# Designed miniproteins, single chains, continued (2), part 32

Each design is a single chain, and the fold is of that chain. pLDDT is the mean over its residues in the fold that is shown.

## One batch from the design tools (miniprotein)

Design m5097
Fold by ESMFold2-Fast:
Structure m5097 (fold): chain A 96 residues (1-96)
Amino acid sequence: EIVYETIHEFTITAYFETPEKAEEAAKRAQEILDKAEGLLDSRVEVYEDGTVKIVLRHRDAAYANEVATEIMLEFLRLGAERLEMKEEKIVVAKPA
């Protein structure tokens, strides 16, 4: 017998005019992630070209989407020139 567990992964990629703006945005995103409850994993990456990449994983798709949306709105407030969001479902099979 096999039991399936679904994990929701959100990836947000934001593009800023300068690396300094990207670093500020990454810091704000980390603060939002640190306050989020029940995250399975989270990662913040900043690149020298002004790109910020956020990855977060949660069992609750609705809550994960709320956290991702808060991060995206903060990035727009901080002057992100372009935003991309990707949602993936990861299915894990476990013996029952």
Scores: mean pLDDT 87

Design m5098
Fold by ESMFold2-Fast:
Structure m5098 (fold): chain A 90 residues (1-90)
Amino acid sequence: MKEIEERKELLREVVEMLEELLLEQVEKNPEKVDIEEVKEFLEKQRKEFEERIDEIAKNMTEEQWEDVKEMKAKLEELKEKRKREEEEAA
């Protein structure tokens, strides 16, 4: 019920952070990675994720829920660290 919506929102936040990190990497190194291929991959992943997010949230155990929260925290730290390095370069 209410917990399912919270789980879905957390999952979405994690996916958004992963997407941002991946896009940042692609933008910095376009020669190493095909931007079109990355976009196509992300679009497929997002569609699958959005369609399965309800099922994932419903079937998520307490342990998995905590794991996702920990993943979000780690992604936030990584994103902040990368931003600081970029600001220093700019």
Scores: mean pLDDT 74

Design m5099
Fold by ESMFold2-Fast:
Structure m5099 (fold): chain A 117 residues (1-117)
Amino acid sequence: PRGVMSEFQKRIAAAKSPEEVIELLREFVESTDDPQAIIRALAFAMEQIRELLEAQNRKLTPEEIRRLLEVVKEAMERMSPADAARLGQVAINMFRGLGEDEAAAELEAFMAELAAR
């Protein structure tokens, strides 16, 4: 439903920390099987994380990276190979945009593992 995405966007915009954004993204991913909705939710969440990190003049902590990777990987495992590749590529590009090259490399390795299954 259109209302679910609008509600998610409002909750993300109100979040005060990357940890809150990651938890809201996890809840959204668990609530839907729509790959396009999940991809849009990830893009919106990552943009909010970027803004919060800039406002706080900091990078993601290792725990925040681990939690975010967990949410993305779990979503990818539930998807078709084509949709998993799309979600993975969006996440890789966004981690690289944040300067988190190791997290991006971990997702690239995970995408290759899923493609080989």
Scores: mean pLDDT 85

Design m5100
Fold by ESMFold2-Fast:
Structure m5100 (fold): chain A 61 residues (1-61)
Amino acid sequence: SMMEEALAEALKIVEEGYAAGLSEEEILQRVADYLKEHYPDMPDEEQQRIVMEVLEYLDSL
């Protein structure tokens, strides 16, 4: 689904940013920018859910 594809790419951004030594704030901004650019029509609820999953993933690292 669109959300599953967006989440997979968002988590990849997290992995790449973490490996590059980016801050949590920088990683979150890149995820937000990605969603705005590639999924501008995605409902706010789905965008928020992706951000929550990203935050949980970051907390696990």
Scores: mean pLDDT 84

Design m5101
Fold by ESMFold2-Fast:
Structure m5101 (fold): chain A 65 residues (1-65)
Amino acid sequence: PELSDEEARGAAELAGLLSGKSAAEIAANPTPRQRAVARGAASLAAGEPVSDEEALAIVARGAAL
């Protein structure tokens, strides 16, 4: 799903808060647990389930904003 910059940033901030790591670090080298956190945050922002690839792209985009 194509998310707005605000939605992508929200997903990145939520992933960081839930994992205790920066969103950029999660996007670059996620542990399996951090992948699940990124997927959950991105799915909430999108309003639907997203793939691991889509979730990491959303979190990376939000972290770069």
Scores: mean pLDDT 77

Design m5102
Fold by ESMFold2-Fast:
Formats: structure tokens, sequence, C-alpha cells
Structure m5102 (fold): chain A 74 residues (1-74)
């Protein structure tokens, strides 16, 4: 579930489609919530919100991906 959404997000990021990347990151975050990984889900949402305000959307996306992938390893 989470892994599939992460793979779709990475593919969208490679094509420069940030809107699609954020859509798939939100799907991955929802799947983390469903699996009870609430802390990782919250951190990923906060990362996206912070960097969106700063206009550095790519940095926010990359940080959210790191948080989600780390949660899957643990």
Amino acid sequence: KVKEAVEKAKKALESGNYDETIKYLREAIKALIDEGKLDAAREAVESLAQHRRDGDVKAGIERALEIIEKALEE
C-alpha cells in the first residue's frame, strides 16, 4: 500500500509533476495512518506544509519521501 504510493510519487517527481507527486505522497501518508504509523504520517504532512510556505516545494517533497521511506524500513 504505502510502497506502491511511494513508487508512483517518485515516478511523478522524475517527470517534474509536483502536483501528482503531492497527490501520491498524500496517498502514502493515508496508508501510513491506516497502518498505525501516525508519527511518521504527521512528520511527512508537516514537511510538505513548511516547504510549501517557503516556495521550495521540491525540498518538501524530498523530505516527505525520506520520512515515509524510513518509516517503511522500521
Scores: mean pLDDT 77

Design m5103
Fold by ESMFold2-Fast:
Structure m5103 (fold): chain A 61 residues (1-61)
Amino acid sequence: MLSAEEILEEARRIAEELRALGHEAVAGIFLQEVERAVKEGDLETAQRIVEAGRAYLAELK
């Protein structure tokens, strides 16, 4: 499992790529949900959200 720092770093990268593709609203919601899970100490949920965002980004390319 990734640390909270690594999860947030990956989430920021995914959000930046989503914004670059014109999906700014999706990027904002995605990042907020990851940040919420991290703040709640639920790193497993945070990582699953990151994995879902990565899969979504891959389907857009």
Scores: mean pLDDT 81

Design m5104
Fold by ESMFold2-Fast:
Structure m5104 (fold): chain A 100 residues (1-100)
Amino acid sequence: SFTDKAVEIFKKEMDKMLKELKEKYPDKTEFIEEVEKLYNEALEKLRKAKSIEEIEKIVQEFAKKLGELLKKYNASKEEQDIVKRFLNLFLEKLDELKKE
């Protein structure tokens, strides 16, 4: 289903994002823990989503909250670029999936 594929793409890209953040910024434990919490909450919501519109809402809220965390923790340009790269990859793949 669209939902199952969207969940798989989200998990793949977010897992890569978290891995890169942990490898480059191992000392930013609190920031990484908050990102993991948001990711897990978004994953649970996505698995329960019943429509494409609901998936889009969940992703939009996740991106907004992630942006708020970047501000809260005074994230560097490099940290922001990592987050944006993987979010953009997910959104691009989600748009491709909609064209099927």
Scores: mean pLDDT 86

Design m5105
Fold by ESMFold2-Fast:
Structure m5105 (fold): chain A 78 residues (1-78)
Amino acid sequence: SPPALSPEELLRRIIELLQQLLADFKAGKLTPEQVRELTARILALLDELAAVDPSRRELTERLKAYVRRLEAKALEAA
């Protein structure tokens, strides 16, 4: 089946969720469960982006690495 979102819309949603995660982390409002939920959602969207736009594969790999590091830091702080 074709994806529900365009590559551009997927990237926009990924950036929005990353910005939300960073803002909520800085505000001290994230539980460990919320950190895991938000990072899992971002990683799933990155996998979808990589599948529908192979030209952005290197970008998606870098963003996945960033998200994993951010999750680790957020969980250490929670």
Scores: mean pLDDT 81

Design m5106
Fold by ESMFold2-Fast:
Structure m5106 (fold): chain A 78 residues (1-78)
Amino acid sequence: AEEVAEEVRRLFLEGRVEEALKKLYDFLKKYVSEFEAELEVGLVLLVRAVALAAGDSEEAALEKAAEYAVEIILKAAK
């Protein structure tokens, strides 16, 4: 779980958003329903959107999205 969380965080920070979301989804569907995995991916995107709307830079918004994704990955593996 921690290794996947670090990789997802790295992909977001590199701006490789599609790959980060796919890796997050593929990991989550092992522990939760497909519907729940889709909702969590949507929430990660919402974190980025809210940060941008609040005036954050793209880099800061992606870092916030990455941190939220890491938390979801670590919680799902428990």
Scores: mean pLDDT 82

Design m5107
Fold by ESMFold2-Fast:
Structure m5107 (fold): chain A 67 residues (1-67)
Amino acid sequence: MEEVKKKADELASKAEEYLRQGNYKEAAIYASHALLLDPTNEKAREVLKKALEKAGNSPEAVDWLAA
């Protein structure tokens, strides 16, 4: 169990790194994967929220995927 949480933390850290680089797609993917391993991971939730918010500020990207 602890090892799964550590892996989720590592994925969340990678997602944060991608978010910092402006790679919102990769940030969302890694954050989602971290949440799949540990749904309570706060860092992963924050990164996913920010990544989706930044992607939402790109109407073409969100619109093409959802509409």
Scores: mean pLDDT 73

Design m5108
Fold by ESMFold2-Fast:
Structure m5108 (fold): chain A 105 residues (1-105)
Amino acid sequence: SDLERVRELGRKAIEAAQNGDKQKAKEYLQQLVDIAKQTDDPETIEIAAETILQVAKIGFQNGNKDIIEIALEALDQLAAAYPTNLDIGITLGMVRIMLGVVNLE
């Protein structure tokens, strides 16, 4: 199922982010977003957004700007696919703030 694939890819993306593996985090999040963009299942979309937020939080906690940027790119794609989804819009705002904080000069 789409939900099971998104959960599996999400776990892999989180593990990659925790290890600072930018290439794997980007690959897994892109695959996750591609599934979420093609699904009609609201739960799959919600789990995708929450997973991307978790990756962003890991990047923020570790001061890894590249991981936050990867999460932002994934979430921006998801927000573009679901422009009326308020929860995705709020999550996108949160990730943008996280990136802004680590870039504060």
Scores: mean pLDDT 89

Design m5109
Fold by ESMFold2-Fast:
Structure m5109 (fold): chain A 82 residues (1-82)
Amino acid sequence: TSRASEEAIKKAREALAKSLLEQGIVDEEGAEAIKAGDWEKAAEIAEKLAEAEKDPEKRQDLLALAELLREIAENKKKIAEK
């Protein structure tokens, strides 16, 4: 992967973390996990936030986010094995 691609991914993670934190979708710890690329920890935090969420639509969005973050974590592990 090119250096430009790695920088783009890092900026995308930082933008995502900032957006989710500003919208109150994740907490500061969740935002830091996303910025660090700790997708497994980010997924766990999203799942905890979903459990505390009383709005069914927001809860489903948080669960969908957690599932996506876990999938990213699993894909990174598979890439590391090859």
Scores: mean pLDDT 75

Design m5110
Fold by ESMFold2-Fast:
Structure m5110 (fold): chain A 68 residues (1-68)
Amino acid sequence: MSAEAVELALQAAKAVADGDEETLLALVRRIVETESPAVRARILAMVVHTAREAGREDLAARAREVAE
């Protein structure tokens, strides 16, 4: 992945940890607009995994919805 994609993924993970839905959704939208389909899928999988580990199934579902 690009350095920018990694940074966006880390910021998304922080937003999940902080419960900041608005920031998370904005970051997912940014990733979808700027990255290749393969990179988008990988980052989305990481975000969903992180949200589930945090017990935030709602954030996982919202991230998937915005990415589609």
Scores: mean pLDDT 74

Design m5111
Fold by ESMFold2-Fast:
Structure m5111 (fold): chain A 58 residues (1-58)
Amino acid sequence: SPVDVAMEEAKKRLEENKDNPSLQDKVIQDLARRLRALGASKQEIQAQVNELVDLIQK
């Protein structure tokens, strides 16, 4: 699904930017905007964002 593609791209960008907190924040914000544009609900966006935040080890 387009949501799954967006999540995989976001996870890859986070892995590539593990040492850059500003870029990690931008990746999460970009994901939220993209999911909203795809018609995801607020609850779905929050769940996906929380999944990415849990992956950040900084």
Scores: mean pLDDT 80

Design m5112
Fold by ESMFold2-Fast:
Structure m5112 (fold): chain A 68 residues (1-68)
Amino acid sequence: SMMEERLKEIDELKDKYLAMYGESEENIVKAELMRTNMLIGIYRVLGDKEKYEELVKKRQELFEKLKG
C-alpha cells in the first residue's frame, strides 16, 4: 500500500542519515528524532490522535536525551 511504501522510505532515510553522519549515540538519537517528526506529520494528517500523542511524547523523551 501507499502507506507501507512511505513508512519504508522513512526507515531508509534514517539509515541513510546514520551512514552519512556516523553511528554515534548522539546521531542515533537525532536520526530517531527525524523519523519521529516525519511520523508525527503523517499521523496528524491521518487524524490518528492516539498515535499522534504517543509520537509527541516520544519526541519529548528524545529532546531530553539530546539535552543531557
Scores: mean pLDDT 81

Design m5113
Fold by ESMFold2-Fast:
Structure m5113 (fold): chain A 93 residues (1-93)
Amino acid sequence: MEEIKARLKAFDERYKDKTEDQLVEEIAEKLGLSPSTVRRRASNPDARERRELVRLLADLIGLSEKEKEVLEKLMEAAENNKPEEGAKIQKEL
């Protein structure tokens, strides 16, 4: 579990210094999509669309299934406005 958190932190650090536009362009190139398509999906009001994009990015980077689960929990916690407590509640799903 601790190593999974470290891997997610390393992933975040890799894209931390990128502007949103630069990040979108890089993701689009790797996924074979246009930047406008990636931006449209990322800005979609449906949280599921944003989570799907994050999962595709995780696959592209080579994150394991367990690392993707942790990433999904973090996304759900963010939606619940409390990263710590929200993640615990979402595990009930």
Scores: mean pLDDT 59

Design m5114
Fold by ESMFold2-Fast:
Structure m5114 (fold): chain A 58 residues (1-58)
Amino acid sequence: MSIEELVLAGDFEALEARLREDPERAGREIEAAVIRHIDQLSDETLARIGALIRRYRA
């Protein structure tokens, strides 16, 4: 499953696993997917993704 699909599905556990493996690459792919789909994502989903990126990319 792509990072874009995980973002759209709100699969935070899978997104966190991707960030653990490669925080820079996964973080950039997540940020790009969020920007591409910003109008489709809830405020809760955006906040949770932002917290994950801050934890792993610092």
Scores: mean pLDDT 83

Design m5115
Fold by ESMFold2-Fast:
Structure m5115 (fold): chain A 71 residues (1-71)
Amino acid sequence: MDRERSRRIAEALIEKAKELGGPEAEKGVKKSEEALKKGDYNKAALYAATGLLKAGMSEEEIGRLATEAAL
């Protein structure tokens, strides 16, 4: 996966976490945005996905969002 694709995935997951809101999603967003600022797109995506999962989104839904963003 190239950096541009990893960045798109991270941004899409962060956007979804911001939409969901709540303490777990917000914590994920904060950590993801720090990783994005450092250019660590894989960690940014992981932190956003973890926040979404803890906020109640399923692994299947998160995987679908990541796949769509990678296109």
Scores: mean pLDDT 82

Design m5116
Fold by ESMFold2-Fast:
Structure m5116 (fold): chain A 90 residues (1-90)
Amino acid sequence: DIPVMSPDELLATIRRMIRKAETASLAEQRGRADAILMQIQIAVEVQHMPRDQALEVIARVIAEVEASSLPEDIKAYLIAGLELQAQYLK
């Protein structure tokens, strides 16, 4: 019985982070992308979110990033990091 953020709460948090990254300066966007990856890593590795739920959140976050107005290099970096996190859950 671990008190952790629900998948919907994590997704809502990440969506807010993506929105903030879209309105950030170019110099800040890489750091905000790293913060998004770290938030998911904490939910998986520290809070022990169940594998199936973590994979669903990662897939939804990838879709949100692809649909975002972030620069293509930031999208590519963030999606690659998310896909790597998904591979570690296999």
Scores: mean pLDDT 82

Design m5117
Fold by ESMFold2-Fast:
Structure m5117 (fold): chain A 77 residues (1-77)
Amino acid sequence: MDDKIHELSTQLGRLTGQAMATHSPEAFEQIRQKALELASLDKEFAISVLSVLARAAAARGDTELADFLNQLKQEIE
C-alpha cells in the first residue's frame, strides 16, 4: 500500500510538471484521475500533495493549473 501511495505521488509530480509545460487537457485529466486514486488510499496525504503542487504551480506563474489543483483539493476535502 505504501509503495502504491509513493508511486501515485511521484506520478502526480511528473504529470503536474508536464501540465505546466504543455497545458494539455489530457495531462489535467490524468492529474485528476491519479489524485482521486491517491485520495481513495490516503485522503490527508492526497490533500497535502495537491497543496504542495498547487503552490509550485503558482510560484511558476501557472494560475490555471494552481486553481485546478486547489479546486480538486476542495473536492476531496
Scores: mean pLDDT 84

Design m5118
Fold by ESMFold2-Fast:
Structure m5118 (fold): chain A 67 residues (1-67)
Amino acid sequence: PPPPLSERERRLLELQHRGAHSDEAGQMRAAAEIARLLGAPEELVERIENSSAEEAAELMEEWLRKR
């Protein structure tokens, strides 16, 4: 069986699910909260909130690659 999800992973799934059932603005807010939970700096979170879905995805992927 797969390993159990951590509390953080469970929270991330909840945010992703909420975002998937929201409009684009709701999806951007969910992405920003996910980034914050993953330890992204507030400047990056702010940029994600004010970006398009495509730009937000690029910013998050770039940051994840660098850590």
Scores: mean pLDDT 71

Design m5119
Fold by ESMFold2-Fast:
Structure m5119 (fold): chain A 74 residues (1-74)
Amino acid sequence: SALIDEIKTLLKELGMTDKQIDDIIKEVETLTEAQKKEFKTQLEVMIVKAAVLKDYDTKKIYEEVNKIIDKLKK
């Protein structure tokens, strides 16, 4: 879907590897449309924060992304 393609693009901008993106997208595909939209919004916030602060590393970002997905699945 267009939303999945947008999420994939945002994950690439956050510095995620192709393997990390594939693993994340598999989990995202199990989410509802509302949860996918919330996830996209949180990724956009992370991109703005990373750009402004320049102190986000890809390891920390990956951990934060997984934490967001876990919270959305509750």
Scores: mean pLDDT 83

Design m5120
Fold by ESMFold2-Fast:
Structure m5120 (fold): chain A 97 residues (1-97)
Amino acid sequence: SLEEKVKELQEELQKKAAEALAKGNEEEVRQLLIEGQERVVELLEETYKNPELAERIRRMLEEAIALQLAGDQAALEALQEARYEEGLEIEKELEKL
């Protein structure tokens, strides 16, 4: 299932990120976050075959990653709060597919 594939990717990403963090390699952690998000978007596009929804999710993730890489925690938290409703709408659209 899609949920199982996403869970496997998240577990792999968490393991690799923890190893990179333990080594003090912040750049590797950043790269893993970017690659992990791209893999999730690809799985969503392949599973639902809805390129408009996949592009919307990609844009949301790109903005969040950019703020994480900039270290702007306040802006990231504000973005997550502002997008809470949009995230719920996306989940509802995915449930209909």
Scores: mean pLDDT 70

Design m5121
Fold by ESMFold2-Fast:
Structure m5121 (fold): chain A 83 residues (1-83)
Amino acid sequence: MEELRKEAEKLANDAIEKIRKTYEEGVRAGLSKEEIKKRINDVAIEAARKFDELARQHPEARKAVSDAVEKIVEEKNKIIEEL
């Protein structure tokens, strides 16, 4: 369980980092807020796919996956609000 929790945390942290990078690069490149939001949502969709696979293969990880997904959603919403 702990190793699966760490894997879920790593996936969440990687996704959050990509979201932050996408926001920063988009702002610097002069992209519209709508374009930045779409790119951020694409990162979140990719992360969700990986979490789905983890939860399907390891049902014990379901709670850790749920917690990790909530963290991604919370950070994503905060970043989008700053647009």
Scores: mean pLDDT 81

Design m5122
Fold by ESMFold2-Fast:
Structure m5122 (fold): chain A 57 residues (1-57)
Amino acid sequence: IEEAVREAEARIEREVSDREMAEEIKEQLREAGRLGFSPELLRQAAEYGIAAALKKE
């Protein structure tokens, strides 16, 4: 779980130019990890968050 969150956070930082939006998505992933989301669900959540951020640009 910790590795999946770390990899997702790194990817969000690379792909999301808006720093505030990147931080919000990272916080949501950390909360999902605490709630017991699987690594696969955390990865999917990260992909969705990145796609949503890029769509708003």
Scores: mean pLDDT 73

Design m5123
Fold by ESMFold2-Fast:
Structure m5123 (fold): chain A 91 residues (1-91)
Amino acid sequence: MDDQISSLIQQGLQVMQQGSSQAPQGTPEGGQIATGAGQGLAGTAGAVDPSYQPQFQDLQQVLQGVSGDVGNQVTGQINSIVSQISQVISS
């Protein structure tokens, strides 16, 4: 159980890291969308293990610089991961 949740959280961190690497300059809209999704994932991960919160905070700062297209892709992937974590916790 813990291993599955930890794997999903790590997958979310990897998605945010990949989005962050594409963020030298972006649109405010892309950054807002990605930041919102990142907050949702951080809240879910923090409820499981608070030690994940600082990692998500750092990545959210960089995600503010992503383009709208990258922000939408990151948001979609993060929302899918949050849904999967919620299903594992509920099951």
Scores: mean pLDDT 63

Design m5124
Fold by ESMFold2-Fast:
Structure m5124 (fold): chain A 94 residues (1-94)
Amino acid sequence: DALARALARVAEALLNGESVEERPRETDGGQVVEGLSVDASRRRGTVTTRQRMGGSDAEVTVTFEVTLTDAGEVVAENTTPWEDVRAAVAAADA
């Protein structure tokens, strides 16, 4: 899973205190990982991927925010706007 590898890379960089910016452009099934970045000084990273919805040609850009907590935990949250997800789902149903 290209997304899982990108998230693992961001988590590794955060835990190692590394700032990185990469454009792997890795394709896996309906997913394309467009980019990842880590700002170690802010203990934050981002993964951007483009995903096809439900076996259709509808695509949505999905953004994950990754944070290293004070407890040393890596937390990833999908911050994609709900309207973008809803539009892609509606297109997939057509």
Scores: mean pLDDT 73

Design m5125
Fold by ESMFold2-Fast:
Structure m5125 (fold): chain A 55 residues (1-55)
Amino acid sequence: GQALNAVQTLIDAGYNPGQIRAFLQKELDDAPEQDVEKKERLRAALALLDKLYPE
């Protein structure tokens, strides 16, 4: 899905999984409460990243 494509794009750009995780977590923490879809997408991306790159 879109979350997998976004994670893969960042890996291909040279970011490691730890950097991507930190970035996604900050984006989730900073996201407006009304942006429920963005928050759900960020949580899905973090869960997928943990499943594919558990360390």
Scores: mean pLDDT 74

Design m5126
Fold by ESMFold2-Fast:
Structure m5126 (fold): chain A 105 residues (1-105)
Amino acid sequence: MEELLEKLRRIARFIKSRLPELTEPLEVAVEVAEKAKNEKDVLVLLQTLAEIAVYLLSHEELSVSEQVALALRVIGAVLDVEFNEPQEIDLEELEKNLKIIEENE
């Protein structure tokens, strides 16, 4: 659990360094993860933030406003469902995304 929270905080920091406008929603996502009762909920948030980070790295042509709007929509959707829907976790894709982020820190 703590290792997943550390990875999630690192990715949130990475996204904030590139899009400071996302500071408040990312801090909310981190707080939700820290209050999570099971590892699966933390993995869903970690997967979501990792996907956002990789998307931002591969779409530098988007305006800051477009990047912020997309990230807010994705974060909001995950938080709104509060893990009520069965979430599929792709561990191989998550590991790949984490490696891409690590190489760009």
Scores: mean pLDDT 74

Design m5127
Fold by ESMFold2-Fast:
Structure m5127 (fold): chain A 68 residues (1-68)
Amino acid sequence: SIDQIIEGALKLYEELSVEVAVRFFRWWGRENNIPEELVEEIIEAIRRGDVERFVELLRKALELVQSR
């Protein structure tokens, strides 16, 4: 489920450096054809440590992937 993916992403977020997390989500966004604007918003949330915004944006991106 989307919630399980988000839980996994949060665990990785806590263990990864900000730079590694940014590189991962740029790669993931590109591979899954996520709109560039949404990917950059996710990256900004990661850089700010805004966990609530990160979860909101990641859920939005995952819903786009599931709708395909």
Scores: mean pLDDT 82

Design m5128
Fold by ESMFold2-Fast:
Order: sequence, then C-alpha cells, then structure tokens
Structure m5128 (fold): chain A 85 residues (1-85)
Amino acid sequence: MKPPPVWKSNPFKILKRHILEGRITPESLRTALDVLIDMLETIEEVENAIKDLKEIMPYLTPEQQKVVEEAIKKLKEKREEMKKK
C-alpha cells in the first residue's frame, strides 16, 4: 500500500493531527476548515470530511467543537447543493 500525496487526498487527517497535538486555535481551525470545505469537489469527499470531523469531536475543546459543528453543517449544505447541480 503506497501513501497518497498528504494534502491532496486526506487534508482533514493532517488537520486532525494538528488538533490532537494542540497546535491549532479555534480561529485557525475555522479558517482551515472553510478553505478545505471550499476545495472539496465531489460528494464522496464531502461525506469523508464529515466522517473525519465527527471522529475528532471527542478530542476537541468546547470552542473547537463549536467550530467543527459549524463546519459539519456547511459540509452537509454543500453536499445537498452538489446533489442539486
């Protein structure tokens, strides 16, 4: 099994690592999530992002959890928009 390009296939997994290491503020997390959500082009990528964000929720501070909940809502909205196009 060969590793994919780190940022191309699994940017949310790298973000998860930074969160778990305590390297990210809620403000930086919001900015990073907004950029990553905008970069997603397929329904499958959006669904995978939602799963990854739900997986990290128990490890977050309350402030970070609010940011991730907002990001999950945006991802669900983007998924519905992609289905309509």
Scores: mean pLDDT 72

Design m5129
Fold by ESMFold2-Fast:
Structure m5129 (fold): chain A 84 residues (1-84)
Amino acid sequence: MEKEAYELGYRLAKEASAAEGIEKEIWEALLRMVVGVYIAAGRYDEALAFAKGAKEAAEEAGDKELAELAEKLEKEVEALQKAA
């Protein structure tokens, strides 16, 4: 489960890093939405794995903005998981 979520985050962030303009905003919105769906389902470990996968792909691409987004999502999941 976590491995599949990680791979999904990595793949989606890799696509986002290649995008520009409105398409990049759409990919970023999709990343936030997927994390939100995992959180809403109580699947915090999968949400965290997804965010970590996205961060790795963004860092490999040198996409600072995407890496910051992925880090924020990771911290949000960690905070919610600790509060649950």
Scores: mean pLDDT 85

Design m5130
Fold by ESMFold2-Fast:
Order: sequence, then C-alpha cells, then structure tokens
Structure m5130 (fold): chain A 56 residues (1-56)
Amino acid sequence: MSIVEKGVAFLRSLEPGIRNLPEARLRAMLLAAIPSADEAQVAAALARAKELGLIP
C-alpha cells in the first residue's frame, strides 16, 4: 500500500469530522499518522482526498 493510499485511508476513517479542518491541520495529522511520509507524499494524499470528495 503506497503512502498516498495510506493517507487517503486514514482521512476516510476520520470522515465526516475532517471536512471542517484547515489543510495545514490535515497535513500535520497525516505526518503524525505516517511519519515516513515526505511533504510531496502528504500533498499528493490531500490532492487525492479532494479528488475523491473526502475534503473540500
């Protein structure tokens, strides 16, 4: 499972509570949950989550 897929799965598990969180907070949560992720991988996971409609 890729880091992007892990990030999306993590965000999906927190639905719907994450919809009102700012992107900076979502990035911090992803880095805390997946410490091996770099900034580009976190950005890719957030972009994928937006594409899937999980976050605005």
Scores: mean pLDDT 79

Design m5131
Fold by ESMFold2-Fast:
Structure m5131 (fold): chain A 100 residues (1-100)
Amino acid sequence: SEIEELIRKAVEAANAGDIKTAMDYIKKVVDLIAEKYKLSKEERTSLLTYFYMMLHAMVEAKSKEEAEKNLETIKKTIIEEFPHLEEIVELVYKIFVEKL
């Protein structure tokens, strides 16, 4: 999946300290999700903000356990706001946790 490859590239860039490149990959992921699920401009902006929060939670965490808890909280918030995106949001969460 193109989305899975872009998320993996985003996490790899973030782990290497290249936050700008990681954010650029996240933006591409959100653009693809917005196209596939026909998101409004407002929904797309909200989703982008949440995925950036997930990226921040991963890189700023003091431990793997803290990162997982913070990522799970953000995931639950996204799914509550966008229940129709549950499958793709669970996939994003899985890739972030796998690369911790």
Scores: mean pLDDT 88

Design m5132
Fold by ESMFold2-Fast:
Structure m5132 (fold): chain A 65 residues (1-65)
Amino acid sequence: GAAEAERAAAEAVRAAAEGDGRRATLYGMKSAWYGLEAGDDALARRMAAEARAAMEKAGIPPTGP
């Protein structure tokens, strides 16, 4: 739900601030998913954008192959 999306986004921001790119990405994806599960596309987009902005601000690259 929306509360779960916001909690996951807060964890993504915290993980990004700590330099934990894996945890930041995981919680960022979870926040977007919880937003979609709540049936609110705008909330899902907003949560995904906030997580992405937090990661970019922290300078954390995505962990790729």
Scores: mean pLDDT 70

